# Designs tried in a protein design run: designed miniproteins, single chains. Part 101

Each design is a single chain, and the fold is of that chain. pLDDT is the mean over its residues in the fold that is shown.

## One batch from the design tools (miniprotein)

Design m3519
Fold by ESMFold2-Fast:
Structure m3519 (fold): chain A 80 residues (1-80)
Amino acid sequence: MELSHEERIAQIDAQLEELRRLVAEGDEEARRLLEVLEPVFEEAKKRIEEGVPLSEIDDWLDATARDALIRAGEVWLAAR
């Protein structure tokens, strides 16, 4: 299946929106995750805008966002 630049940006926005929804619900755990992920996803959107191939964006996002989520999750749970 072919993903357009618009489709990819929309997918990233949907992920951020899901986190923001949890934050609006009063989930402080989600707020911490959003704070970590927002700059990562924002940078991904900029790279897409600059014409970086979507395959490279996918690889970078998968590695960077997953790593950030794991780190944030571990730190957040340990701080409980």
Scores: mean pLDDT 73

Design m3520
Fold by ESMFold2-Fast:
Structure m3520 (fold): chain A 105 residues (1-105)
Amino acid sequence: GENATVPEEVIKELIEQAKRLLAEAERTRSLELAIEAAELAIKALKDVLANETDEKMKAELTARIEAVRDAMRKALETGSEEDLAALIEATRAGIKLAEEALKKL
């Protein structure tokens, strides 16, 4: 319903914040910043999902949210550089999907 949707400008701001934190996490190799970027990316994906009506895109958004969550869980469990890199890539893919889906709304 209309009252359940998140304004596009709010989602855009969230995406831009996630991009900035992700860039800083990549530069500094900070797990903490990568997790913060991932959390913002998940929120942006959820907010786009709330506005989405296409069943295929809903499935893709849901799968991407779960992929970012899984990568975040692994990075927190191991603290390895490999899992940090995987989290950064999953978060980047999440941000990209959120941007592409938002443009189609």
Scores: mean pLDDT 86

Design m3521
Fold by ESMFold2-Fast:
Structure m3521 (fold): chain A 98 residues (1-98)
Amino acid sequence: MSLKEQIDRAAEILAEAIVNKEKDLSKNPEVARAGTLLVLLMQVDPEAAKYFFEKLLELLKDKINDYVKSWLEDFIVTAKALGAEEVAKLLEEFLKSQ
């Protein structure tokens, strides 16, 4: 399985979990793995992390509510802490457009 295929699947898993308001994401192994992949990519491969978020945002664009916005705001903080500046900018620009 290619990295792109893994990212596409992980983004779908995370989008579904966010939309369904899963209260304990860490107890779902697939969601936990998807989140771990995203954090690792933000540290090691910012371009792949940016692609991951672009895919995630496309899946969430018609499902935006206060819960989804808060979740994305938390990822902006995480991205900045990890030095993933382009990811933080992508998420900030997306939220401004909503």
Scores: mean pLDDT 79

Design m3522
Fold by ESMFold2-Fast:
Structure m3522 (fold): chain A 69 residues (1-69)
Amino acid sequence: SSRVEELREKMRELARQAQAAYDQALNARSNVSEETAKVYFDKMEELLQQALEAARQANEERRRLEAAA
């Protein structure tokens, strides 16, 4: 239970950070440069991949706990 909750919290935090990076990318594209925007878009992609991995791990842990019960 606690491990599933930790992984879900991690997923939500990473998703929130990805949204912030996306917002920064759009702002940078409009007000700074395409090069700066690319840095934030790349960061967004990394954070989304990490969030997906955390979600996958949460689902695996949940299935393990359900099978053990």
Scores: mean pLDDT 87

Design m3523
Fold by ESMFold2-Fast:
Structure m3523 (fold): chain A 65 residues (1-65)
Amino acid sequence: MIDEAIEYAKELGEKYPEVKEASDRFIERLKAARDAGLSDEELQSIANGFKEALEKAYKAVKEKK
């Protein structure tokens, strides 16, 4: 569900300030895609791709500690 993807991004950005900008951008783009009338399947595909990118950013931050 799209709301769950948005919530995941919010929580990750709040826990890790270093990925907050990426998280905010993910939320903005997902909302824009929904407003543009993309199907739930297309929105889920976008959400999955962004989740992978966000997880990669988080891992890079974690590995530098």
Scores: mean pLDDT 74

Design m3524
Fold by ESMFold2-Fast:
Structure m3524 (fold): chain A 69 residues (1-69)
Amino acid sequence: EVDALADRLIALLEKAGFTDYAQEVRAAKEAGDREKLLQLAREIYEGTKYLPLFQPIRDAAEALIKALE
């Protein structure tokens, strides 16, 4: 479910201190803006894919990308 995957990503971003990204994902989800959600998920994935510390965020972003493609 796209909404559940977006909520998971938001929670992980907030916990890690990425509050600006969390707000953007929440706004896109509430607007039903699939294109913006996909764009944000890809940006988050690319920014975290080489960082083991952010693996849960990367995995959540990847799951959301797959659900939106």
Scores: mean pLDDT 83

Design m3525
Fold by ESMFold2-Fast:
Structure m3525 (fold): chain A 68 residues (1-68)
Amino acid sequence: SAEEKQREALLKAGVSEEAAEDFLRARQGDPAAAERVGAVMRKLVEESKKIDISDTEGLKKVRDKLFG
């Protein structure tokens, strides 16, 4: 299914199973899951202002902190 493919893609991208579940629930219209996903995305934007976007290892660490 599309959900299984999306979950697999998120896990391969280093997202935790719990965070992947929240992304799937938000996609299905769960407002609580959407709130949690939105909070993580806001933190990612804030952290991205502090890091050089050309630093792939630094970006990976920010991703792991917020999604892993």
Scores: mean pLDDT 71

Design m3526
Fold by ESMFold2-Fast:
Structure m3526 (fold): chain A 74 residues (1-74)
Amino acid sequence: MKEKGIENVLAAAAIALREGRYDALPQARATMTRLGVSKEAADAAIDAIRKAVDEGMTPREAYEAGLKALKEAE
């Protein structure tokens, strides 16, 4: 249950960043923390998504980068 919630937050953040909505990042971090993710893991996941989007990756690829960073931080 918690994993699906976190995955949905990461997917939404990837889409928002592709639309240039950087204000979505604090909300994504807050939601992940509420779902039990550490601050360090949440920051790593969001940074990975932002980097992927900045490099021109698709929302799917940005989401996968964020998910990988999250799992590596835990």
Scores: mean pLDDT 78

Design m3527
Fold by ESMFold2-Fast:
Structure m3527 (fold): chain A 72 residues (1-72)
Amino acid sequence: MSEEEIEEIKESIKKVTELVKQKVFSEEELEQIRGIVQATLRWAEENNDEELAKLSRELLETIEKVLEERKK
């Protein structure tokens, strides 16, 4: 993965995190995003990209909170 691709992914994660906070995604879409972000977090941890790992964890925590708030 190129450095430019990594920076684009970081920018995308920041944007998606804001959209998740705005509750624009369905439960099904949030589960799909969660799977992708979990894979990104594993890659970041394996490659010692601390910023990408932090951003990925913050997005995962945001998704979990929104999913939990939707449960009765």
Scores: mean pLDDT 81

Design m3528
Fold by ESMFold2-Fast:
Structure m3528 (fold): chain A 120 residues (1-120)
Amino acid sequence: SEELKELAKKALKLGEELLKLAEEALALLKADPRVPQERLEEAELLVEQLKYLVELAKKLIKNNEDPEKILEVLEGALKVGEELLRLLESIPEIPEELLERFRKLVEELKELVEELKKLL
């Protein structure tokens, strides 16, 4: 369905925007010596997982792969995004503006993932 393809592309775009903000947040954490090493390592792992899932979703969409597989990968990206949001909210050194932008993208991605589920 064309509607399903367009929703998947919109979800991918939000995932890519979320990844960019996650990489910006990670750069801020790396630059701040007050951030515990364990928190930095946790953030690095989650950003790497998000990057992997976003790139995988991009490849599956480009290749017109099974919509159920695309949805599964986008759900994975959303889950990692939610875990990253919880981690970043626990770190006082992260700017409030960045957290608000991150939260909004996670909420918008969740809405599109739920719409995709209804079309399958």
Scores: mean pLDDT 89

Design m3529
Fold by ESMFold2-Fast:
Structure m3529 (fold): chain A 92 residues (1-92)
Amino acid sequence: MGLELDEETIEEAEKVAKEYEEKIKKTPDFKEQLEIAREGIIEVAKVLSEEQRRELLEMLKEGLEKAKEKGSDEELIKMGEEIIEYLEKLLE
């Protein structure tokens, strides 16, 4: 099951992503940045088709692997794992 993908859906997903990216840039607190990023990724995923959600999931898995290799903050790693789990459930 997936959304019918059209140009308006793609534009809306990009708009949501950009709005959350701007919120992150304006937020000085790292923990708040992570919360905004998590919410933004989830909101983008809701607009995306099943195929695009799979692509997003792949990108997040790669990002999480790199974050673990760098010894990144535990909150960032936990956020990534929670988002991946959420997206995997959406694809079932």
Scores: mean pLDDT 72

Design m3530
Fold by ESMFold2-Fast:
Structure m3530 (fold): chain A 74 residues (1-74)
Amino acid sequence: MKAKVETTALAQGVVERQEQEVEVKDGKAEVKVTILGKEVTLTVDVDENAEEQIQSKKVTVGGVEALVSVKITK
């Protein structure tokens, strides 16, 4: 199944937004997010019965903590 993913990453007062389509396999999807010019891959759980869902994750990139909001829409 394909889903649309919108990511918002906040690090050091910088907000970066990205949209992508991902393939959902076994209720999971791999999402690529750029944070301060560096690409990181996040694995997120997908509820295949939900039309829209939002998840928040904290990641550390180069010693900097970033908050990533992941919105998944079918």
Scores: mean pLDDT 80

Design m3531
Fold by ESMFold2-Fast:
Structure m3531 (fold): chain A 66 residues (1-66)
Amino acid sequence: GKKAALEVLEEALRRAAGAAALEVFRVGSQVSKAKSKEEMKEILEKGAKSKDPFVAEAARRALEAL
């Protein structure tokens, strides 16, 4: 669910630095504001395509937890 996906992103944010931290924070903010599971999936699927492998992995794990 949404809570589990956000917990994955919050855990990733604690370990992130610099640009990766900002990107994970933005993904988490978008998921938090999302009104449907479909919208959350779209946000996380875009995150999973990040050029930063740390961000992409965090988004994939959050999507699996959703």
Scores: mean pLDDT 86

Design m3532
Fold by ESMFold2-Fast:
Structure m3532 (fold): chain A 68 residues (1-68)
Amino acid sequence: SNPYSALVLVDASADGAALAAVPGVTSVTPLPSLGMLAVRLEAPSEEELNATIAAVKALAPDATVLKF
C-alpha cells in the first residue's frame, strides 16, 4: 500500500475517463446526489502525490483536495 493518499472531489461534468487514466488515480466514483466525482489518489512519495493532484487539477480546476 502507498503511504500517501488524497481524495479529490470534482464536478460530475469532469472527464472521468481522463481522470482514471492519470498515474496515481486508483478510483473515480460518481456521487450522483452531490453532482460530483470522488477521485482517490495514492502515491509512494509526497512529491508524486502532489504531481498527481496537479494533473487532476489540470483536468478539473475546481477540484477540492482532502489529504489524509
Scores: mean pLDDT 84

Design m3533
Fold by ESMFold2-Fast:
Structure m3533 (fold): chain A 77 residues (1-77)
Amino acid sequence: MFPEEVLKKIEEIAKESYEAYLNLESEEEAEEIMEKKLKEFEELVERTVPPEYREELIEKAREAAEKAKKEGLKERE
């Protein structure tokens, strides 16, 4: 199974992305927050995860962040 720390980080990225878009002052700032978190996650995955699982985990984090973004934006309507 994937390391618990990595899965927990995906959860944190989703939560922070949701909050960024829910409390949106600027779309540019919210996107910057999400992009920064995803970049930090890619760096974590490169350090802690075997190469064969890196692409899958990065994609999973991206999907979670995008879903959280949509939910945050929808809640603002």
Scores: mean pLDDT 79

Design m3534
Fold by ESMFold2-Fast:
Structure m3534 (fold): chain A 92 residues (1-92)
Amino acid sequence: DTVKTIQKLTPQQQAEALDLISEYLASQGSPRHQRLADTTREISERIKAAIEKGDQVEETIARMHAIYLYQELQRHDPELAAKFAEIVKEVA
């Protein structure tokens, strides 16, 4: 279960996985992929900022956004969801 794997990642590992998926998405070259890459990067940056500030509330919210992003990809883009799952497994 990829959602459970994401939940077991440390916040730092989640940010790392999101950076990798953002880079993958940006490499695909379409405007849709670029918008997804930007959204993914924003979530990663929010997690990193929350860690640096010790803001556990913002950390929790940003981590939930990562899970929601994955679930949205599962519904609308199963191939990107599969790539997200691969990257999460590599970071775990």
Scores: mean pLDDT 85

Design m3535
Fold by ESMFold2-Fast:
Structure m3535 (fold): chain A 100 residues (1-100)
Amino acid sequence: SLKEKRLEILKKFRDEVVKIASKYLSPEAVERVKKILDEAIERFLKENATLDEFSELVRETIKEIVKIAKEAGLSDEEIQKLVDDILNAFNKAFEELKKL
């Protein structure tokens, strides 16, 4: 089904973001990131959200991840690299979602 294909793409996106976060953050902080992503994915799928709404959810999620990174003491340069890597993962997921 379309919902199952969307879930597969979004779980892959989550796993990529968790891998990225694991390079910069403690295991405890990574688990917080995973929880935020899982909640955003559940909301997106429940609401049958549009691709524009997905982009908005990712933007809000990145703001929360940046807050966690700042609390963890990451430098502005490290935060920028983290955000850039997450945006690259998002762009891949977004292109896959567009093909559905």
Scores: mean pLDDT 85

Design m3536
Fold by ESMFold2-Fast:
Structure m3536 (fold): chain A 100 residues (1-100)
Amino acid sequence: DAEKVRAVAEGMARATELAKKFLRELKKPILFNVNLVFGAEDSPEVIEEKTRGGIRILREASEMGHPVRANATATGDETKDLAEAAQKRMEEEAERLRRE
């Protein structure tokens, strides 16, 4: 569903800007945890957009000097494997960012 993918992309962009605003106000680094939730009805395209948005938030927080962690969870069994794959991908990115 192209409209649902677009809505997720817009939501993730908004979440990124809110995270950046929050992190800019902090005087000391914090461990910033990005949590994604995948619904049972989420298409692979929706999951990919959520994952890309999560990775973007990790990068933005890391660029601002905050150590980052990532978690992905599924609310239904149908998307559990995709959530586990997304968590691995996001954690690999978080580890890469900590090395830069």
Scores: mean pLDDT 82

Design m3537
Fold by ESMFold2-Fast:
Structure m3537 (fold): chain A 85 residues (1-85)
Amino acid sequence: AKLVATQVGDDKVKLSNEGDEEVTVVLSDGSTVTLKPGESVVLDGSDLWAVKVNGELVAYFGGEVLSDNVTVTLEDDGSLVIEVK
């Protein structure tokens, strides 16, 4: 799975599922947004909490990685890339 987070204005973040697996984004209020491969959504950055893949919590947007098969990369353009092996 591959999720890319890019700041697109003020506190807004664009989340793009660039992988082949469904990704679920967990918000700070406990609600969820599910992104299928190729889907994108724009959310308030302050609302972003965590990422799930196949029903399992894999990473926090604060940079904490919960699994050793997860890679989080901050790109030169300011995008955050979360990849699950």
Scores: mean pLDDT 75

Design m3538
Fold by ESMFold2-Fast:
Structure m3538 (fold): chain A 80 residues (1-80)
Amino acid sequence: SQAEAQQALQAGLEAERLARLANDPATIKEHLLAAARAYKEGLELLGKDPSHALTAIELLEAGDLRPGSEHLELARLLLR
């Protein structure tokens, strides 16, 4: 539903905020993964393409924080 997608967006935005406050790569990765999973759920709830969120999850799990963050931003923009 729209309300559930909005909740997912807010959860992802909060996770990205926590990633910005974090100092160590492991904690940054953990919060960015939480954001990517939230955006994936939000996109799926709206019937939108989750491809960027899925790619972000794969890259972040592999430790590729820079390209993972780039795909995460694209997923967030599509969800808005």
Scores: mean pLDDT 89

Design m3539
Fold by ESMFold2-Fast:
Structure m3539 (fold): chain A 68 residues (1-68)
Amino acid sequence: TPTERQRQLGEAHLLVQRIFQEFKARGEFDLEKVVERVREEMKKRGFSEEVTEQAVRNAEFMLAYHKS
């Protein structure tokens, strides 16, 4: 059974994917704006700072991959 931390990490991963798709659909690839939106959504859902920072790293990775 996943721990609460593992559940939050999984939910955060899906949220980052949805946020990235929203920005991609609008043609926006500003890293600062994406990171700001990710931090905002994580805090609204009560996720830990550790989970939030991991979500930010995932968003940075997705943007870097898209530019390749």
Scores: mean pLDDT 80

Design m3540
Fold by ESMFold2-Fast:
Structure m3540 (fold): chain A 99 residues (1-99)
Amino acid sequence: SEELKEKLEEATNMIVTLEFYIRDLEAERKRLEDEVARTIKEKNLSPEEQQALIDEGKARLAEIDKELEVARSMLKHYEETRKKLEDQIKAEEEARKAA
């Protein structure tokens, strides 16, 4: 049906959006890890200052990891939704040919 095709397009668009969002979050995660490591190496920090920077970095990484978990769960949901919609469209087309 037209309605199923519209839902399929919506699911496909959401998958693409989530794939770009996940990629950007993964890039930010890596950038943050690299930034913390570089700052420790370059700024001659005391052990206490290094630990504070590591702890702050871990807290920021934990927030990114939460966003990644949510985004990956949504991606899986929309991939499953797309598959179900594709199967429904195929079943409707086969039923139409059998009539």
Scores: mean pLDDT 88

Design m3541
Fold by ESMFold2-Fast:
Structure m3541 (fold): chain A 91 residues (1-91)
Amino acid sequence: NLAKIQELLAETEERISKAKSVEELRQILTDFRKRVLELMRTMSKEERLQAAILIARRLEEILQKIKDPEMAKVLADFRDELFAEVEELIS
């Protein structure tokens, strides 16, 4: 379960690194959001907290590697939206 989150994050980082457009990035992030929320719903509350911390750290690391300002903004906005939904799962 946490291992599946780690696999999903690694896959998503690879896909983001190869994205050639903002549109492609948005599609990658939409898929990631769906899959991560589905995985988190199958977890215990303690595992959801651990997953949330791991996801936050990895998204911040990915964001720091993005050179394109428009893509960086898309990822930053996505992170904020995702964590609003994650808070519902851990509250």
Scores: mean pLDDT 86

Design m3542
Fold by ESMFold2-Fast:
Formats: C-alpha cells, structure tokens, sequence
Structure m3542 (fold): chain A 90 residues (1-90)
C-alpha cells in the first residue's frame, strides 16, 4: 500500500541517519544515506516487510554501528512521524 511504501522509504532515511552517526564524515555519510534510501525503496517494492521487521533491521544495524538506544529511538520516532505525514497527505 502507499502507506507501507512511504513508511519503508522513510525507514531508509533512518538507516541513512545511522550511517551518519557511525562515520561523522559528511561526504561519506551522504553517500551512505543515498544507498540506504535506495535500499529502503527496493525493499518496499520487492518485499512485504512489516513495520516490526523494519524496526528490527534498524535496531540491528544500529547495534552493529555502536549507536546508543536513545538515539535509535529518536531516529525511529522521526521516521514514524514522517510516515504519518505522508499517510495524511494521501
């Protein structure tokens, strides 16, 4: 659905923010954000991932990158708010 596609796309932004936190190099972070966003869109098209599965993916990647849980919750909450805004406008 459009709602699910929007949520997955914005979860791709969350993965990009995780890359930014890990590298702290703005150029490298921007390139990784682009890759994460494209991967998020691809997953939305090719796989019917649930919100729970997307949240688990983000947390797993965050743990591997050493991102603290407090920051992970901030990223997820931001992504959820963006997804809700997309849903409201469709």
Amino acid sequence: SARDTGLRAYMGVALGQLADEATKDPKEALERMGIAQLEGVRLARERGLSREEIDELVRRKGRELGIPEEKLEEILESSRRLADAVEAHR
Scores: mean pLDDT 59

Design m3543
Fold by ESMFold2-Fast:
Order: sequence, then structure tokens, then C-alpha cells
Structure m3543 (fold): chain A 105 residues (1-105)
Amino acid sequence: MTLAVVLVGSEEFIEEATPVVIEEAKKAGIELLAVLRLLPGEELSEEDLGILAQADLVLVITDPEADPETIEALRERLERLGVPYRVVQISSIEEIGPILEELAK
């Protein structure tokens, strides 16, 4: 399984979550294509979308404070891209490992 992850939230959330996603994906035996980052009001570039199109699954991980409009815009882009995706809101970084382990099964 090839996975791409999009982290949506504050700069602090993205900085904390990025190394955890990389380490936990490696532990789960997941082939990680990319970890993309999306701050409030940002949108993915065409280059980013090209990377996401190569994934078997796109996992969107959001913090509780993530901008709903940013999440909705991202969902619309992923639906137009035709790639399978899942959106998960986490309240704690410790939730990332269990989520990735479940996806690997």
C-alpha cells in the first residue's frame, strides 16, 4: 500500500505530527509517498496533487482547530482527483500510530 498524508492545522501541529507520521508509517510497513502540509487558507499546488494521484490512499489528518473551509476545499480537490481518501481528526499525536496500524491491516 502506498500512502500520502496531508496534515491540516496549525504550524505547531504540523511540526509535531510530521516526524510521528514518518516514524509510525515505517513501523507499520507502509510505503509513504509524501507528507504534505496545509496551513489555514492554503491550497495544494498542482505538483502536490500530482503526488497525491500516485497514492493508493490519501490520509488527511486534522487538528481540532483546523479551518473547516480548508478541509472542505481539500476534500473537493481529492474527489475531483478521483483518489481514495480518508479524513481523520485527532486530539492527540498518540492517535497517529494506531490509525496507521489499522490502515496497514
Scores: mean pLDDT 85

Design m3544
Fold by ESMFold2-Fast:
Structure m3544 (fold): chain A 74 residues (1-74)
Amino acid sequence: NEIQKQLDALLDELAKKGASPEIDAQVKQVIDAGGPLSEEQIQELRKYASASAYAAKNPAAKEQLQQLAEQLEA
């Protein structure tokens, strides 16, 4: 799906270049939209959300990712 492809590309850029304001905003939009995410994408987002920079900027997004992970593990 289009959203999953975009998220994959964003996560790849985050892994290679690190966080940027533009990428941070796009990641937050994808999370807020609540689109379907693969297990791998969720794990990568959790790693990013755990980073202090992302967590400090977007505490709500961190909580949302934790909730999603818990629901998927159930």
Scores: mean pLDDT 56

Design m3545
Fold by ESMFold2-Fast:
Structure m3545 (fold): chain A 95 residues (1-95)
Amino acid sequence: SAEEKAKELAKLVEEELAKRGVDAIVLATGEESKFDELVKKAEELMKETGKPVLALVVDEEGNVVNAYLAAPEEIKDELLEKFIEALRKAVEKLK
């Protein structure tokens, strides 16, 4: 199911980020309608923890259909490159 794929992808992305020295929280859902809620939760968690938070929507095939990164503005661009690479490798492992 999309929800099971979302959970597996979140774990794989966190593992790939950890390999790159990034301590981050990854939130994922198989329900596109929940993306706005997930983005809000990501922003709140980032403010509470100080950690970057990635929000993902995944389809039943394991494709990422939407993504949002909540991170401090001063490091957001540098982190974005690491998150894109981690996500790419995680998606490859999921398939």
Scores: mean pLDDT 82

Design m3546
Fold by ESMFold2-Fast:
Structure m3546 (fold): chain A 74 residues (1-74)
Amino acid sequence: SHQDQLDGLIKDAEGNVEMAKKYLEQGKLEEAKIKVEAAQKLVDQAMASPVITDQQKQQVAKIKKEIDKIKKQI
């Protein structure tokens, strides 16, 4: 379903954020940047969906907050 595809995009975005945090902890700034940019593209795709739910919007908002926090550190 479109909801399953959206959940997949959100899960992949969360995964990219966690990888970015791990790279940042290791001082791998370029790898962290690549992962945070990938997460940003995935959340932008999810937010462009006309069928995104309020719960999914809340998940995306949390991911965006984490992306912004990482961006300030690279």
Scores: mean pLDDT 89

Design m3547
Fold by ESMFold2-Fast:
Structure m3547 (fold): chain A 74 residues (1-74)
Amino acid sequence: SEEELLEEFKKELEEALEKAPSMSIEELYEEVRKLEELWKEIAPKLSDEQKKEATALLTAFGKKIAEILEKLKK
């Protein structure tokens, strides 16, 4: 079940990244908020190793979203 939660989170994250370049700024903020809510739900249920993996993915995601937002502002 914990592995299933992490895999579902990865799917949501990858899907958001794929859709992000075609999203409006409002849609991007909506997706970030959905992922934040999902993370808050699953994080207490994950092992230390799974948390490290998820944190690395979240860091990469945040960087890519920040880059997209900067390009949209310019």
Scores: mean pLDDT 76

Design m3548
Fold by ESMFold2-Fast:
Structure m3548 (fold): chain A 74 residues (1-74)
Amino acid sequence: SAASRGYEAGRELVRRGASPEEVRARVDEWLAAGRPMEEIGGMLQALREAGADEQVQAVLDALKAPPAPPAPAS
């Protein structure tokens, strides 16, 4: 499932010692690519289980600022 893919991606990020910036960039890329929210949720779960607090915060910050559609001309 999408959640399982996200979870495994999160576990790999933890194993590699990925920085909060790397995690944020990955989530932003996934959001821009239209990946399902379940996949991001899976990543968040894996990061929480690992106690990766800074990485968890990076995911939450990315989700608070989703890609903005272009503004109307008026």
Scores: mean pLDDT 79

Design m3549
Fold by ESMFold2-Fast:
Structure m3549 (fold): chain A 117 residues (1-117)
Amino acid sequence: SVEEKRERALAAFRAGQVDEFADILSELPLEERIEVMREVLARATPHQAGAAFVAGIRALEKRGYSKEEMIKFLEALKEHPAVQPAADAAIKGIEEGKSLDEILDEAVRAMAATLPA
């Protein structure tokens, strides 16, 4: 169930299993994925917030999401100060037609400049 997948995703992240977290996250519908990210970010250190953001972007690569759906996901994450610079950079990259790899690189750099590690 979606509820079981949410609990498994949260447990994987708490255990430091970021790759498993990304895999489970990729199986969740967009709205549920946003809710899991909100729960993770609310309790995360800046470093954990960065790891969660990277996992979120990598989960988007596993599905054929539209530009609008990717922006909706990132706009929801901007509510969290720790990832706001990364989310802003990622939204701009999507609007400029950059690849997800280029977007991830720029987003990580934007976050590192504002929130070290």
Scores: mean pLDDT 79

Design m3550
Fold by ESMFold2-Fast:
Structure m3550 (fold): chain A 66 residues (1-66)
Amino acid sequence: SFMEGLKEALPNATDEQLKEIEEAIKKGDIKKAVEIVKELAREQGFSEEEIETIGAAVEDAAKELS
């Protein structure tokens, strides 16, 4: 599932942070969901290339779920 893939990509994300991403997707605010994911990846020490890669993957998956 999308949320399981997100947990695997962001292993240090809290359940609360994952809920915020899920709520943004449910509201159709894909841009907000991507921004939250990119901020979490940045806070967890991902490289800029990794942040862009995960952001793009989340955007594609979120569009499928919306």
Scores: mean pLDDT 78

Design m3551
Fold by ESMFold2-Fast:
Structure m3551 (fold): chain A 59 residues (1-59)
Amino acid sequence: KIKQIADIMAQQAQKLGVPQSQIDALKKAKTPEEIGDVLAGLPDDKRQQIVTAAQKAVE
């Protein structure tokens, strides 16, 4: 579910040194649109790593 994906993304973002405000936004996200909006504000490299981690966790 979206909450589980958001939590995985938030954990990976924290590991990559993403600011707490953006990590909190990921944890607060309730829709795919909200998750995408937060990710759009991140550097491409970090965004790709976060997305890959989420995909790997739900395969």
Scores: mean pLDDT 78

Design m3552
Fold by ESMFold2-Fast:
Structure m3552 (fold): chain A 92 residues (1-92)
Amino acid sequence: MTPEEKFLEGMRLLQEGIDLARAGGPLEEVKRKFDEALEKFKEVLNDPNASPGLKFRAFLVLKAVADGDFGDIDLPEEVREYLREKARELLK
């Protein structure tokens, strides 16, 4: 999987998680999708073949999530806190 493919897959998984959460889907499945998405962004940061620009974009996504900046997306607080802590751990 290329760094670009990892980034796009991460974005797709984040969107699926958001859509599932908005539809009232199971929180464990929502957490799983977001967990996989954040791991994809971490893989991009650690990929020596990723461009500096792509790494910066991946970093910005992880940083926004770590700071709790979801663009006022109405997610359950439990999901928001889980994502924030996960992203903070991945940025360490």
Scores: mean pLDDT 81

